# Designed miniproteins, single chains, continued (3): the designs that were tried, part 2

Each design is a single chain, and the fold is of that chain. pLDDT is the mean over its residues in the fold that is shown.

## One batch from the design tools (miniprotein)

Design m8037
Fold by ESMFold2-Fast:
Structure m8037 (fold): chain A 57 residues (1-57)
Amino acid sequence: MTEEFFNRVRERVERSDLPPDLKEEMLKLIDESIKEGKDSTTTGEELVDLVERYNAQ
């Protein structure tokens, strides 16, 4: 479940029209979360925070 979730999110980010800098940060966060064994909820919250921070700029 968790690995399938990360792969799905990663693919959506890679195929999105998001700015390259935001895509790089999101993909890095996903890769680091997989490496660290973080759960999908924690990673999802960190991704939302990253996007919200980007939109606040």
Scores: mean pLDDT 75

Design m8038
Fold by ESMFold2-Fast:
Structure m8038 (fold): chain A 102 residues (1-102)
Amino acid sequence: DLAARLVARLRAIADDPSATERDALEALLEAAEALGAPEELLERLRRAGEKAVEMLEREADMSDPEVAAEAKEAMEYLGPVQLAMAALADGASLEEARAILL
């Protein structure tokens, strides 16, 4: 079952204390691709995710309004993938997950 495999992959990362934010990003991009995200959407998700990982790695100052705005923009693109994966974990179908992402 594809849904079960995608959920298990994200849970494995969450349960691994050595896993990084980059590992989580790669798993989310893998899930988006498996759910059928077109190349243009995958590229936008990758750019947003890479920006979010960079900000976390450098401990970006979230009190700066410009930095906070960039973080909000990045999360706007990643949010649908996270919602689709949460739906799959809660027993939703692959079609329902695709509707959330696409």
Scores: mean pLDDT 75

Design m8039
Fold by ESMFold2-Fast:
Structure m8039 (fold): chain A 65 residues (1-65)
Amino acid sequence: GLFDLLAETIREKMEEKGYKVKSIEISGDTIKIYVDPSEEGLKFAEKLAASYSAAFGLKIEVFSV
């Protein structure tokens, strides 16, 4: 579905930049992205999350772990 496609797309974009995604979880209507505790990786993930959240009208949260 849309959530699975978005999760796959976000992972692919992160990996293209060399940033590690530890996991992506779907909880109700929210996508949760867990990334390595890298300032650059976190900022990039947050930028992607904001863009897709605005485009699709859904909630995407990013966590550093």
Scores: mean pLDDT 82

Design m8040
Fold by ESMFold2-Fast:
Structure m8040 (fold): chain A 62 residues (1-62)
Amino acid sequence: AEPTPLVAELLSEGASEELAREIAIRILEAQLETLEELVEQGNLWAKEQAEAVRAEIERIRA
């Protein structure tokens, strides 16, 4: 399977596949929390970015 861009970057830096996925998910989950807070404030850009981040987390978990 093709890695996501973030997973591919971590793999290129020497992380194992499992570690790269775990780090990527943690980064994306932290980003998602911030984006969801901005969505509650009415930020339309954050809404689109939150959907993209959720999709990327799902791809990494698959």
Scores: mean pLDDT 79

Design m8041
Fold by ESMFold2-Fast:
Structure m8041 (fold): chain A 105 residues (1-105)
Amino acid sequence: MEEERQKRIKELELSRLKAAQADFERVITEDLSKEEMKALLKRAALHLGLHPILVDKYLDSLSPEELREVAREGLKIVQEAIEKNLPLSEVRDRLLEVLKEHAER
């Protein structure tokens, strides 16, 4: 009875995970400014369901090196989620913890 609905939800979640994956990969592979890295990480976080105000607060406190570390950790989380078919909410919560660990001094 819910097979089509569940399939559609999974397809939308997978699309969001793949969009976030592309943004994290760009931060890691491209020679970007701090502002360009922040914009890509914010876009990735929004695809994963984080609130823009919260994301801006955390990203503004990070160095360029820490932004790249967040991208590497985020990429690992998203790749695992795609391989293991994890829910988007679990990926969101894991990324939020990564942001907190780097931003909380």
Scores: mean pLDDT 84

Design m8042
Fold by ESMFold2-Fast:
Order: sequence, then C-alpha cells, then structure tokens
Structure m8042 (fold): chain A 100 residues (1-100)
Amino acid sequence: NKEKAKKLLEELKEGAIEVVETEKDPEELAKRLKELIEKTMEELKKILDDETLKKIADILNQMLIEVTELFKTKPLEEAREESIKIIEKAKEEGIKVIEE
C-alpha cells in the first residue's frame, strides 16, 4: 500500500500544479486545492494509519496556506512559480512520511 499512497501524492502534485497554472483568483484557487486535498486524504485514509495520515494532513494543510498567501500577496507569475516549488516540496515531504 505504500506504493499506492505515493502514487496518490504524485497525482495530488500534478492536480495542484494544474490548479495554480489555471486559477488567478486566490479564493477559487484555495477552494480547488482544498477539494483536491480532501479527495486525496479520503483515499489515503483507506490505506494509511492515523498517525501517518495526521502528518500528511499537516503537510498538505501547510501547502494550502502558503500557496493561498502567495496568490494574495505576490504578482501572478511569481505566485505560480513559487507555488509549484511549495507543491513539489509538500509531495516530497509526504512521500518521506510514507517511507518511514
């Protein structure tokens, strides 16, 4: 099940990058990212233990907060570029938690 969990985080990364590339409004962006995170967490809940789930939820919630703040405070192109880096980091941190 670790491989399935890692694949779900890869799919979340791809979906989150698509959201940041297509959305301009911070509220719509936050809504779409939250929906992706909730969908991913429901699937992970079937596979992972509660302690691992809590750590991943914290990582993904922090990603949501940071990306949303960038879209509120930075020029659009800069917000997108920095958000992609944050999304990639969140995926890498989530995978490390799964591999533990």
Scores: mean pLDDT 89

Design m8043
Fold by ESMFold2-Fast:
Order: C-alpha cells, then sequence, then structure tokens
Structure m8043 (fold): chain A 67 residues (1-67)
C-alpha cells in the first residue's frame, strides 16, 4: 500500500502547484483533476482517510478554477 500512498501524495502536491499557477491551461487543470481522481481511489484503497480528503479537495478546487 505504500506505493499507492506515495502516488496519491505526489498527485496532491502536483495539483496544488498547478492551482498556484495562474497561467495553467484548462487542459493542464483537467489532466491534474483526472490524476487526483485516480489518487483519491488509491488513497481509499490504502485506507488513508486524510490523503483521500486532500485529493478530493484539490480535485474540486481544480474543477472550480476551470469553471
Amino acid sequence: MEKLREFAREAVRRGRELLADPAASDEELLEAEIELSVAAIAAFVAGDEELLREANEAANALARRRA
């Protein structure tokens, strides 16, 4: 399960970095949102509730920025 946790942590970090970039394209934001959705599944399977919450929060923020 450590590889799933590591993947999810990296996805959350990348998503947050992209959220901080005002020049990020809609395509980049969508790709990060998809990756974070996969990361949320990985965190859920790994049993990491905090990481699951972080992944969902980052994905929702990326989706709102695209709207």
Scores: mean pLDDT 83

Design m8044
Fold by ESMFold2-Fast:
Structure m8044 (fold): chain A 80 residues (1-80)
Amino acid sequence: AMEEEIDLEVKEALALIMLTIARLSKKRNIPFTEEDLKLLEKARKLFEEVLAAHADWSPERQARIQEDIEEIKKLIEEAK
């Protein structure tokens, strides 16, 4: 349904916003707080949910989301 499509797009957008905040912190050499790490974990889960729900998306879109998931994993690992 249209509402379900919008929900998935909103989840993708929210995950991108959370990742963008983390990217800005890294560029500014601001250490990640425990709350920042929780936001990154939420962003990862949102991207994973979006990928799982839309296996029929274009390979390019799937690859982009997978790259964003891998970036989040690296940011979390580097912050430890």
Scores: mean pLDDT 78

Design m8045
Fold by ESMFold2-Fast:
Structure m8045 (fold): chain A 72 residues (1-72)
Amino acid sequence: SMLERFRRLGEELLRLARQSPRFSEEEVARLEEIIEGAYRYLEETGDEEAMRRAIEEVERAIELIREELAAE
């Protein structure tokens, strides 16, 4: 499901953020709260359009962090 895809992508984003020296422990914790809040909203509403947008945003964030990690 899209909701499961969003959760898996969120977990990957947090994994990458924890690997990056750019992200402090506080910034990672804030990101985790944002992802969990988004997941809860999507689970409660079942909004498929919002799910697609959230997936696209997380995929973009993963791409950016991967590019930064590759450059460092």
Scores: mean pLDDT 84

Design m8046
Fold by ESMFold2-Fast:
Formats: sequence, C-alpha cells, structure tokens
Structure m8046 (fold): chain A 90 residues (1-90)
Amino acid sequence: MYLVTSVVTAKDEEGAKIAGEKLEEGVRRAERLTGGEGSVTVDLEKGVATGRVVAPDEEAAGLAAQKLVEGVKRAVEATGGEGEVTVRPA
C-alpha cells in the first residue's frame, strides 16, 4: 500500500477553503480510478488544506498522485498559495 498526500498552504482562511474544495475534486477522482480511500482536511487557523489517498499498489499510487497534482495545481492557481504532492509506502 501507498499513501499519496497533497498539501496546499493558502494565504488566508478563504484561500484554505477554496484549496480544500479543489483537493476534494482530485481525491474523489483518485478514489474512482484506483478504488482507494481518501480524505480531505482543512485547517482554517493554519491556512492549510490536505488531501490523502491510500492506494493498493504502485500503479494505483501513480494514478492517484496524478489526480492529486491536478487538484493542487487548480488550488494554487485559484488561491495564489503553494502546494506539493508526496507518495510514500504505507
């Protein structure tokens, strides 16, 4: 199993909410393609949105990462924040 994580740091609470919505879109697309389970959390106080997907294998992790990267790009473009995607064995 692999854990694929997306993180976006926004400038304010409104940006964090928008980032969370964009990361949610990516996570739900990743779940649909891989059969993995995902979650999105938004920390308004810190201005951080985090998306996670658990992928069963390396191929599924690659597909999930692609969809989470698309979500991060949309979130960064919409908010002016910054973001990253990481993949690790779980």
Scores: mean pLDDT 85

Design m8047
Fold by ESMFold2-Fast:
Structure m8047 (fold): chain A 62 residues (1-62)
Amino acid sequence: SMEEKAKKALELFEKEVDLVRDPVSGQLVGARAARWAKDPRTGEWVSEEALRMEELREKALA
């Protein structure tokens, strides 16, 4: 259906342009604009700064 095609196109667009869901407003925004990234461990959207800090913590514990 047209609706299914539109949904699939949106999913591909999100993947291509690194869109993230703003946890405050619930809207899709560019990751760069929101400074958010997907946490590879949990699959949730978190601030890029928080992800960076977790990376440093893991490195320190190694």
Scores: mean pLDDT 60

Design m8048
Fold by ESMFold2-Fast:
Structure m8048 (fold): chain A 80 residues (1-80)
Amino acid sequence: MEDVERARRLLEEATKLLKKGNELFDQGKIDEAIKYYEKAIDKAVEAMRLFERAGDWEGAIEAAVVLLQAATNLAIAKSK
């Protein structure tokens, strides 16, 4: 199913962007970390919507978890 395949790719991209954001944050590169967290959020939101359209509840939940982690880390980064 086209939507599920695209959603999986977006979820993988979101996860990689989140990990890179975390690495940059740990290095004290806060402004760069913020940019990666924002990109991760965008990809995770798109993935979640595509999983929901396809009826893939497991995928939608996993995308929502990545979205929540990225949004939480973005809020922490912006507080510095």
Scores: mean pLDDT 88

Design m8049
Fold by ESMFold2-Fast:
Structure m8049 (fold): chain A 76 residues (1-76)
Amino acid sequence: MKELSFVVPKSLAQIKEELEAARSEAEVKILKETETELEAVLTATQGDTTYTQRVRAKALSETETEVSIGEVETET
């Protein structure tokens, strides 16, 4: 498993706001939160299948954040 990493033209604070908005659709568990880093797990259940995705964000500057998205893990 290898994470997909990309740079978004958004601050880490904006990424955090987007994750909080996602709580309306999925369970969001914050594993690590600092001024420069965020690690969270998004969990959604459809029927008997649980979908889990790990998201990591690292502030590169006040206007750019590197986001790493893990592979979607399906629990059977």
Scores: mean pLDDT 76

Design m8050
Fold by ESMFold2-Fast:
Structure m8050 (fold): chain A 97 residues (1-97)
Amino acid sequence: VQTQATPEQAIEMARGLPDAVAEYLDNNTLDAAEMQEFARQLAAYTRALAARIPDERVRRALEILARAAEEAAKEPDAARAKAIIRRGLAEAREVLA
């Protein structure tokens, strides 16, 4: 991303990310290849966002989601990959609460 988000904007995006990801997965039927690509993109995005976040709690939530996305990217079964991401979303939400 060429434009750097301010720390405030990055925190806002991070707090909204679990709900946005959950909504995307609920509204889209993804095959295995689409799930792996989505997971790879999610992992890269959350890693990049975490590097910009000064808030330790928000950064920890993003690191949890990044790890779940990295695991999902290696999963050849779309339903299992989706379940891995959903578990990561739940853990990230718990940290943000």
Scores: mean pLDDT 81

Design m8051
Fold by ESMFold2-Fast:
Structure m8051 (fold): chain A 85 residues (1-85)
Amino acid sequence: DVVTIRAEGTTTGPDGEEVPIKVTATLAGYDPESQRSGLIFVDSMRQTTSAREEFDRLREEIERGYSLKEVEIEIDGHKHTRRYA
C-alpha cells in the first residue's frame, strides 16, 4: 500500500515574513534506512513550519513501519522533489 500525507502551513522567508509552504509525502514498504531519513525530515519540518499536526501524523506512520519514498516541497510557488530508497 501507498500512503500520502499532505501538510500545508507557513515557514519563515529570508525577510522574516511568513511564506506559504506545501508538502506532499509519499510512504510505502518498510526500509530501515529510509525510516531514519524520514524521521530526520519530519523533525526538521516540525522545527521550521507551522504544520505540526500533519508532521506528527507522518512521524506516526513512519514509526508504524512505512518508509518515506518521495517528498514534494513547494515554498512560495517553487517546487523541490526528493526521492528516497
Scores: mean pLDDT 77

Design m8052
Fold by ESMFold2-Fast:
Structure m8052 (fold): chain A 92 residues (1-92)
Amino acid sequence: SLNEEINRVVALMIRLIGLLFESRIDPSVSQEDRDKIEKMYNDAVAEYKAVMAQMKSMTPAEQTALLQEFNERLDEVIKEMEKILEEARKKA
């Protein structure tokens, strides 16, 4: 449902910002890895804003489909950020 996809994007965005802050406070994370995570965060926020703008002219069914696609991409970004942090910790 549209409501389920809205709840999902909120949860994923909260996780995304949490990973950004985690990368900044963890001394195991190099400046290069922090810069990568910050770029991923900024790109995801820019895409989120574009998706929200596009949804304003859409039907609920189209909004649901768009959010499903966005949530899948956002989940992939989160997994990549988590991988960067895990690999950084293994090097420390």
Scores: mean pLDDT 89

Design m8053
Fold by ESMFold2-Fast:
Structure m8053 (fold): chain A 67 residues (1-67)
Amino acid sequence: APINYAELESILKSFPNKEHALQFLAKNLDPQADQATLTSLSQVVAQVYKTNEADTLKDLLKLLQQR
């Protein structure tokens, strides 16, 4: 099913920081999510928290490897 990015942005804004938002995504994301999905999700997080997109993607990938 397609991800509703507007609802996701609202959910992510409820977290106190980027790290909590990325942990939420890592726990709730499909383990088989492709690179395009991971890139899109990291871009949404970077946009919400005003962070670097490449660094946010690297942080997300590291959390996914730890689960």
Scores: mean pLDDT 77

Design m8054
Fold by ESMFold2-Fast:
Formats: structure tokens, C-alpha cells, sequence
Structure m8054 (fold): chain A 80 residues (1-80)
């Protein structure tokens, strides 16, 4: 069952923490950046329901530092 996000800081943080685990795994697989984006986007779409584009969210998370990513900036990509 997919988790429906409501735009709260807790939900956005949950998405970020999940994505961090997927990104860490993707980095061990010697994939291109586009292959990593595709893998992350598929995992996000499989586990979460949100109005934003999963590939755009995945690209944002991959290219930004997850530890310094503003929840407000991430929310704007997840809930455009």
C-alpha cells in the first residue's frame, strides 16, 4: 500500500529519509545519473502518492545534499 503525503514537514522528511536510503544503494550499483534518477523515481512512485513528478523529485534529491536540503524547497517539488 502506498503512503499518501499531505505536505506536512513530517511527510516530506519521511520521503527524504526513504530517498536517502535508495540513493545510497544506487551509488553502490555504478549507474549513470539518469539511471539513478529512474531507479529513485520508480521507488518513490511505488511507495508514495504525491502530485509532483517522481522523476523531478528524484533528480532534485540526487543533485542536492539530502542533509542540507530545505524541507520547503523539497515540498515545492513534491507539491508544485
Amino acid sequence: MKFVLDGSDEDVRRLREFADRVITRAHTLDLSDEEKVALIAEELAANFVFPGDAREVARFLLTSSLRTTSLAELRRVVFP
Scores: mean pLDDT 78

Design m8055
Fold by ESMFold2-Fast:
Structure m8055 (fold): chain A 71 residues (1-71)
Amino acid sequence: AAEAAAREAAARYPDAERIDILIVGDRAFLKILVDGEWLSEAAPALDALATGYVVDVEDGEITAVRAARPA
C-alpha cells in the first residue's frame, strides 16, 4: 500500500521534513525534503501498483493520504 511505502521512506530518511510519492505515467518517484532541499528517487517497486497516491509526511508522521488517480 502507498502508506506502507511512505512509512518505509520515512524510516530510511528519519530527518526528512516531508515525503511525497508521485506516479508519473507508469513510473513512481519518491520526493524527500531534507535540510530544505528536495531529493528525488525512482521507486520501481511502486510501478506495480494500480493506483497512485500522494502521501504527506511531516515530523515522521503521515499527515495526509490522497488518491491521485490520473484521468
Scores: mean pLDDT 60

Design m8056
Fold by ESMFold2-Fast:
Structure m8056 (fold): chain A 84 residues (1-84)
Amino acid sequence: PLVPRPPMSEEGKRAEAVYRELYRMTRVEGKSEEEVIAWLEEHADDPYAARLREIMELVREKKYEEAKRLDEELRAEIEAAFAA
């Protein structure tokens, strides 16, 4: 991936930034699910952060099938924004 990506939409850039921060918190810093949910609640004015919080709340409630559907939908929207 040494070829620069074409310019992304502002929506796509924000979606990527939220996912990158979530990865950093969970995979690099090892933050707890509760800490990640709190961060997402603080950023609930961002539509992607709000949707990620909803997905994580469903996981906490053990509604895994619903959480998986919403995660797949959000991921498809982000991938579409990158392709535009």
Scores: mean pLDDT 67

Design m8057
Fold by ESMFold2-Fast:
Formats: C-alpha cells, sequence, structure tokens
Structure m8057 (fold): chain A 71 residues (1-71)
C-alpha cells in the first residue's frame, strides 16, 4: 500500500540518520532532535491523518530506542 511504502521510506531515512549520528559521536538528544525535525517535515508534506501519524511515531520511537542501545 502507499502508506507501507511511505513508512518503509521513513524508517530507512531515520535509520540512516541515526547510524550516521552514532558514528559521528552525536548524543541521543542530538539524534532525536534531527529525527523530530525530519518527522515534522514528513507529516507536513504528506498531510498525514492522526492514525498515520501514530504509525510514524511508532517508527520514530523504535529508531530512537535503537540509538540508545548503541550509545
Amino acid sequence: SPLQQLLQKFNNELLDLMEEGVKAGESVEEIEKKIDEMMKDFIQRNKLSPEEIAQMQNVRNGVIDRARRLS
């Protein structure tokens, strides 16, 4: 579905951002800030519903949890 494609693209972009931040020695707080800015822009560009935003938040939280485990 189009939503699944958007979620996969979003997840991949967040994972790349997270991995680059960890390798660069950025704090979890710095990585989280960058992720939140990307998520905000993604939501605005795609005019997502509250249900779609909830799914995006789950993806965001998973990537941040991974960053915390790697730090």
Scores: mean pLDDT 84

Design m8058
Fold by ESMFold2-Fast:
Structure m8058 (fold): chain A 82 residues (1-82)
Amino acid sequence: HMEELERKLKEAVEQATRAAEFAVDAMVDASTAGDKLEEAQRFQELALTVEAARRQAIKDPSKAEEAKKQAEEALREVEELL
């Protein structure tokens, strides 16, 4: 059903965007701490992963559910690192 794919795509994009914003915010905070440069680099990698998942969902709506799970996992990892 086209309506379901559109809903899943919107959900995946929203979650990916939210996770990316959270990861970037955490990266800025970690970078400012100086001694947390390694942590800042990891947050940057997670933000890039979330953005890649978001772009994948936009290009291929059939993979929206997979992209959503990838974004959720990245967000969870960011939360665990904080």
Scores: mean pLDDT 69

Design m8059
Fold by ESMFold2-Fast:
Structure m8059 (fold): chain A 96 residues (1-96)
Amino acid sequence: SNREKAIELLEKAIEYLEKAIEAAKKGDIQSAREYLKKASEYLEKAIKLGAREAAEALDYVGQAITALNKGDIQKAIEYAEKAKEAAEKALRKLKE
């Protein structure tokens, strides 16, 4: 079903957000950026399958990437953590 596929896509997005946060904390900015990009791709696919609540997570991923591009690593980590929280909230909503 679209719901089951959206759940799988959100779980993948959360996995990549965790990897992005860990990479950013280690100063691996290139890997952090690549993981944030992967998270955004999975979030966009989940939204297309009806996971509308994932839109907030996608917005935070965009803010995290912008912060990385400005060299604000701490702000990028904060936005990536907010993106993960929003994605987890969207996942809980689909499992109701």
Scores: mean pLDDT 91

Design m8060
Fold by ESMFold2-Fast:
Structure m8060 (fold): chain A 79 residues (1-79)
Amino acid sequence: MEEKLEELKREVEERLLEMGVPKEAAEVAANAAVMGVMTGMSPEQTRQLTERELLELGVSKEMAEKAAEVVAEAVERTQ
């Protein structure tokens, strides 16, 4: 289980970095994905959490929405 969560974290972080998301924001989003899986949050709940956290970090609304969608998809595939 922990190994799958570490892989999920790396996959999300790497994909977001490839999209041009800053490293700090990518790490926050990847942690949100892990938290979503661990706590049984829905993909939609995890998407909303991720978008909010990225906006608070100063990420643009467009980039935050795209990053949150990546996180939601990853959570859905893992559950």
Scores: mean pLDDT 82

Design m8061
Fold by ESMFold2-Fast:
Structure m8061 (fold): chain A 57 residues (1-57)
Amino acid sequence: SAADEALKARLEEAERELLREALATGRSYSPDEGYALLGKRLGLSPEEVRAFVERYG
């Protein structure tokens, strides 16, 4: 759907920003930490981010 496509685009942008920040700072994130950070950026719970990634990733 258009909403799912928009969310996928926002998720991909958030993932690129998170990766860019990690590379710039030398940080790494566990999957749980990654989902929590993505969720904060998208206004979603970590569980909602995981569910969306399972559908489209």
Scores: mean pLDDT 80

Design m8062
Fold by ESMFold2-Fast:
Structure m8062 (fold): chain A 77 residues (1-77)
Amino acid sequence: NATLQAALDAIAETAAEMVGPEAGKRARDKGQEAYEKTGGNLNHAIAAASKEVLDAGGVDAATRANERASQAIQQVR
């Protein structure tokens, strides 16, 4: 799913920039896991990835990750 990959890429890249590469990988992995467990629920995948960023890097990192994910989704055509 191009929309899922765009959102998770944006979240993972933001986490890697603001927290570290381990946080980026974990955010992406948790997003993918949530997507699979929910049978393709994009919102749950984004929420799971954002929670990892929040837990690892705090509110500012999570807010930026969510903003970038929203922008990335808007660019998928």
Scores: mean pLDDT 84

Design m8063
Fold by ESMFold2-Fast:
Structure m8063 (fold): chain A 86 residues (1-86)
Amino acid sequence: SIEELIKKAEEYIKKVEEKLKKGELSIDELRDQLMTIGSMAVSLATLRWVLEKEGAPEELIQRVQEVIDRLGELANELEKKIKELL
């Protein structure tokens, strides 16, 4: 379901944020997470576009957009951490 997809993305974000705060990610792992975030963001952006076309409830569209925004914020933090480690 769409709700399950949102939930899985939110759980993924939380796990990566926790590992990032603890300093548990190597440069290679940080790069791998950036690739995962990129793929996830593209999938969610496509889903948002389909939901808008189908006239889905505004609340659902907004929830998908909020997850996309959080993925973007996480990507920025990962890129910053990679720069600090190089």
Scores: mean pLDDT 87

Design m8064
Fold by ESMFold2-Fast:
Structure m8064 (fold): chain A 71 residues (1-71)
Amino acid sequence: NAIDEAIAAAEAEGNTQAALHARRAKVSYEKGNFEEAKQHLIEAARSAVQAGNTKALTAAIRALKQLLDDE
């Protein structure tokens, strides 16, 4: 799952804030709250940008794109 990849990438780069936001996105997605899930993935991407974590950023963007394509 693209969100699981975003969590794994953030954890691998040691970005606890990006990982937390990505985990919240997964919970929102599982509940069918796609707008909430998108907001959490945007925050994960912002955290990755601020820390210079390219892999976490790329994974968060991929997860966002997947949610947008599924609407």
Scores: mean pLDDT 85

Design m8065
Fold by ESMFold2-Fast:
Structure m8065 (fold): chain A 96 residues (1-96)
Amino acid sequence: SLADLEAAYDRLVEALNEAIEKVPESERFYAETLAALAVMIASLGLLMARRGKLTPEQVAQLSATLDEAADLVRKENTVEAIEKAVRLLSQALSQA
């Protein structure tokens, strides 16, 4: 549902913010830039859903992908995890 997607979006943003604080200071700018990109991609998906441009199945799939990205980032708390999250989100939107 749209509510589930909005909740998944909030969880992704929280996971990214926590990961940024845990990465080495030398990697922080790169991590922040990747996190900003992930948020922009997720935001576009959420806005498309809010505008009725996604089917219920696409909304459910996007919600699941946002949760997968958040869990991956939260589990690893590394720059590489944020990079994987960006790729995962980009791929999901390419299918929408």
Scores: mean pLDDT 88

Design m8066
Fold by ESMFold2-Fast:
Structure m8066 (fold): chain A 65 residues (1-65)
Amino acid sequence: NAERMALLRSLARMLGVSVAELQRLSDEELITLLEEVAAKVISQSSGAARLVGERELARALAILR
């Protein structure tokens, strides 16, 4: 799935790891990691930026299977 691969590449860049390292994780582990990263970003945001971050997280979770 192209959307899944694009998401993994984005997450890999944010975390400073390789896509191959993320591909070794289960879907449950990837969801947990994404939620942890998003929680940190959202906690540092306010107003409109926080709302955008929450929306992007929801979209990203819908792509992961």
Scores: mean pLDDT 72

Design m8067
Fold by ESMFold2-Fast:
Parts: structure tokens; C-alpha cells; sequence
Structure m8067 (fold): chain A 86 residues (1-86)
């Protein structure tokens, strides 16, 4: 498996963990601040993941990884906004 393929798999795994954590916290009656903390922790993990993989990627692959992280961050905020609106 290429470094970029491993990166993509770890991003997907992190998003899956995020959705599970957010849903569990919501069911347990977590505050909006607690839900935001889950988003913030996941954002930090995405940034750490990108930093860890960046030296293993070509410039073109790094650009793709950076876009994937940006898209993932936008997705986290959209999911949180939807949960808070319900």
C-alpha cells in the first residue's frame, strides 16, 4: 500500500471514530461545548496525521492530502452544525 493510500485509510478511520464518538456523546446528553471539543480533537488529529505523512508524500500527493484534510474539516463542522440544529 502506498503512503497516500495509507493516509486515506487513516483519514477514513478517523472520520468513522469521530462519527461514533459524536453520536455516543449526543446520546449521553453532552453539551454543545462537549460536542465542539470532539470536533476540535479530531481537527488536531487530522493536522497531526497530515504532518506525519507529509515527508513520505510527493508534492502532488501532499497537495491531495491537504485538500482531503480540508474537506474532512468542513465535513466535521457540517455534521456538528446539523446535530446542534436538531
Amino acid sequence: MSPLEQFDREVLALLGEFLGRLERARREGASPEELQAIVDETVARLDALLARYAPTLSPEERARAERAVGNAKAFLEEVLARVLAE
Scores: mean pLDDT 88

Design m8068
Fold by ESMFold2-Fast:
Structure m8068 (fold): chain A 73 residues (1-73)
Amino acid sequence: SERLERIREEHKDNKEIQEAVDTAERAIRNLEARLESQGVPQEQKDRLIAQAEKTAIEQLNQLIDQLKRREAG
């Protein structure tokens, strides 16, 4: 969530990036709540959340790169 919050702060003026960060944060929070309710051990929960965060950050970085490329022409 700290990494997602940094992306949000770096791109405050970009609505598309803001919405993508909101979606990613919500998805990660929902995953955490589901794993908690299912009684998944903390170590497995941490690994699954870390993997989801990594995937979300990779997707956000791809979006940011695509937007920068469109701006550059």
Scores: mean pLDDT 82

Design m8069
Fold by ESMFold2-Fast:
Structure m8069 (fold): chain A 75 residues (1-75)
Amino acid sequence: IGDQSRQAAVENAVRFGQPASIMSGGAASLGHVEVLGEERGSRAGTAAVIMGSANGNPTGLTTPEDARDGARIGS
């Protein structure tokens, strides 16, 4: 459940292009986010990293997968 919720949040960030800081609120707030994806999908990567930092790296939430999945939705 937790992992799925984080992944859903990440793909929503990619689709709507929301700033990752809104997703986490206080979870590092771009603390040590180095874009797991790339600048082409930095928003998705940033959201994934922040979500991971909040509770630790979620296994179900991987930058290559969630970024790809989010991009598939957001194009």
Scores: mean pLDDT 43

Design m8070
Fold by ESMFold2-Fast:
Structure m8070 (fold): chain A 66 residues (1-66)
Amino acid sequence: SAAEQAQRLIEQTRQAMEAGIEAATQRYEELSKETSPEEAEKAKAETIAQLRAEAEQAIEAVQQLA
């Protein structure tokens, strides 16, 4: 059903967001060794916020279409 497809897409979006956050965390931890830890932490926070916002927007769009 459309509802089941929407639920699956929402779960996939959440999983992709979590994977993205994990990858960003690892990337910025490595960058903190080469640059300012303060700058790396700020960039990490901004990237995570963007990933969460994109996931929320995608989930909302799926819910509007279902």
Scores: mean pLDDT 83

Design m8071
Fold by ESMFold2-Fast:
Structure m8071 (fold): chain A 69 residues (1-69)
Amino acid sequence: SLAEEYERKAEEAEKRMEEILKKMGITREQLKEIVNNNTWDELSPEVQEALRELGLALAYRGKAEAARE
């Protein structure tokens, strides 16, 4: 189903984000603190990439929920 396709894409994006965070040696909580204390232009390229993947995961989860109904 379309919902299952979007769920898969969300999971793939979350996996890529988790891999970036593990390579950086930071947690999701630390990522949130970095975002709260810095503007986008102050973030490292790795943090920016992790946030893009997080954004994709959230977008696909929303689409999956909409597609279930």
Scores: mean pLDDT 82

Design m8072
Fold by ESMFold2-Fast:
Structure m8072 (fold): chain A 95 residues (1-95)
Amino acid sequence: GSLAEKKVKELEQELKDFEDEVERGLELGRALLAASEEEREKLAQEGRKNKDKAEDVGRAWRGALALRGDLRDYVENELQSRKAKLEKEKKEALA
């Protein structure tokens, strides 16, 4: 019923949010890879002082690692895991 439908919608939103986060990370990672070593160091220092900047810096580094392939398998496995969880909950909602 209603609870199962809400759970499915929540998982669909969580999957979309994760996909959007991956795309944002890849965009920031591309920018980071184009940045100079001095600019990268400044961003790292800024992140130590500001939590919002720390989150963006972390996202940029994860994006850069995904672009280089170092984190690609993790991102793919996480996406597949989230899709599998959503599919399971959809089947349970129909029962």
Scores: mean pLDDT 75

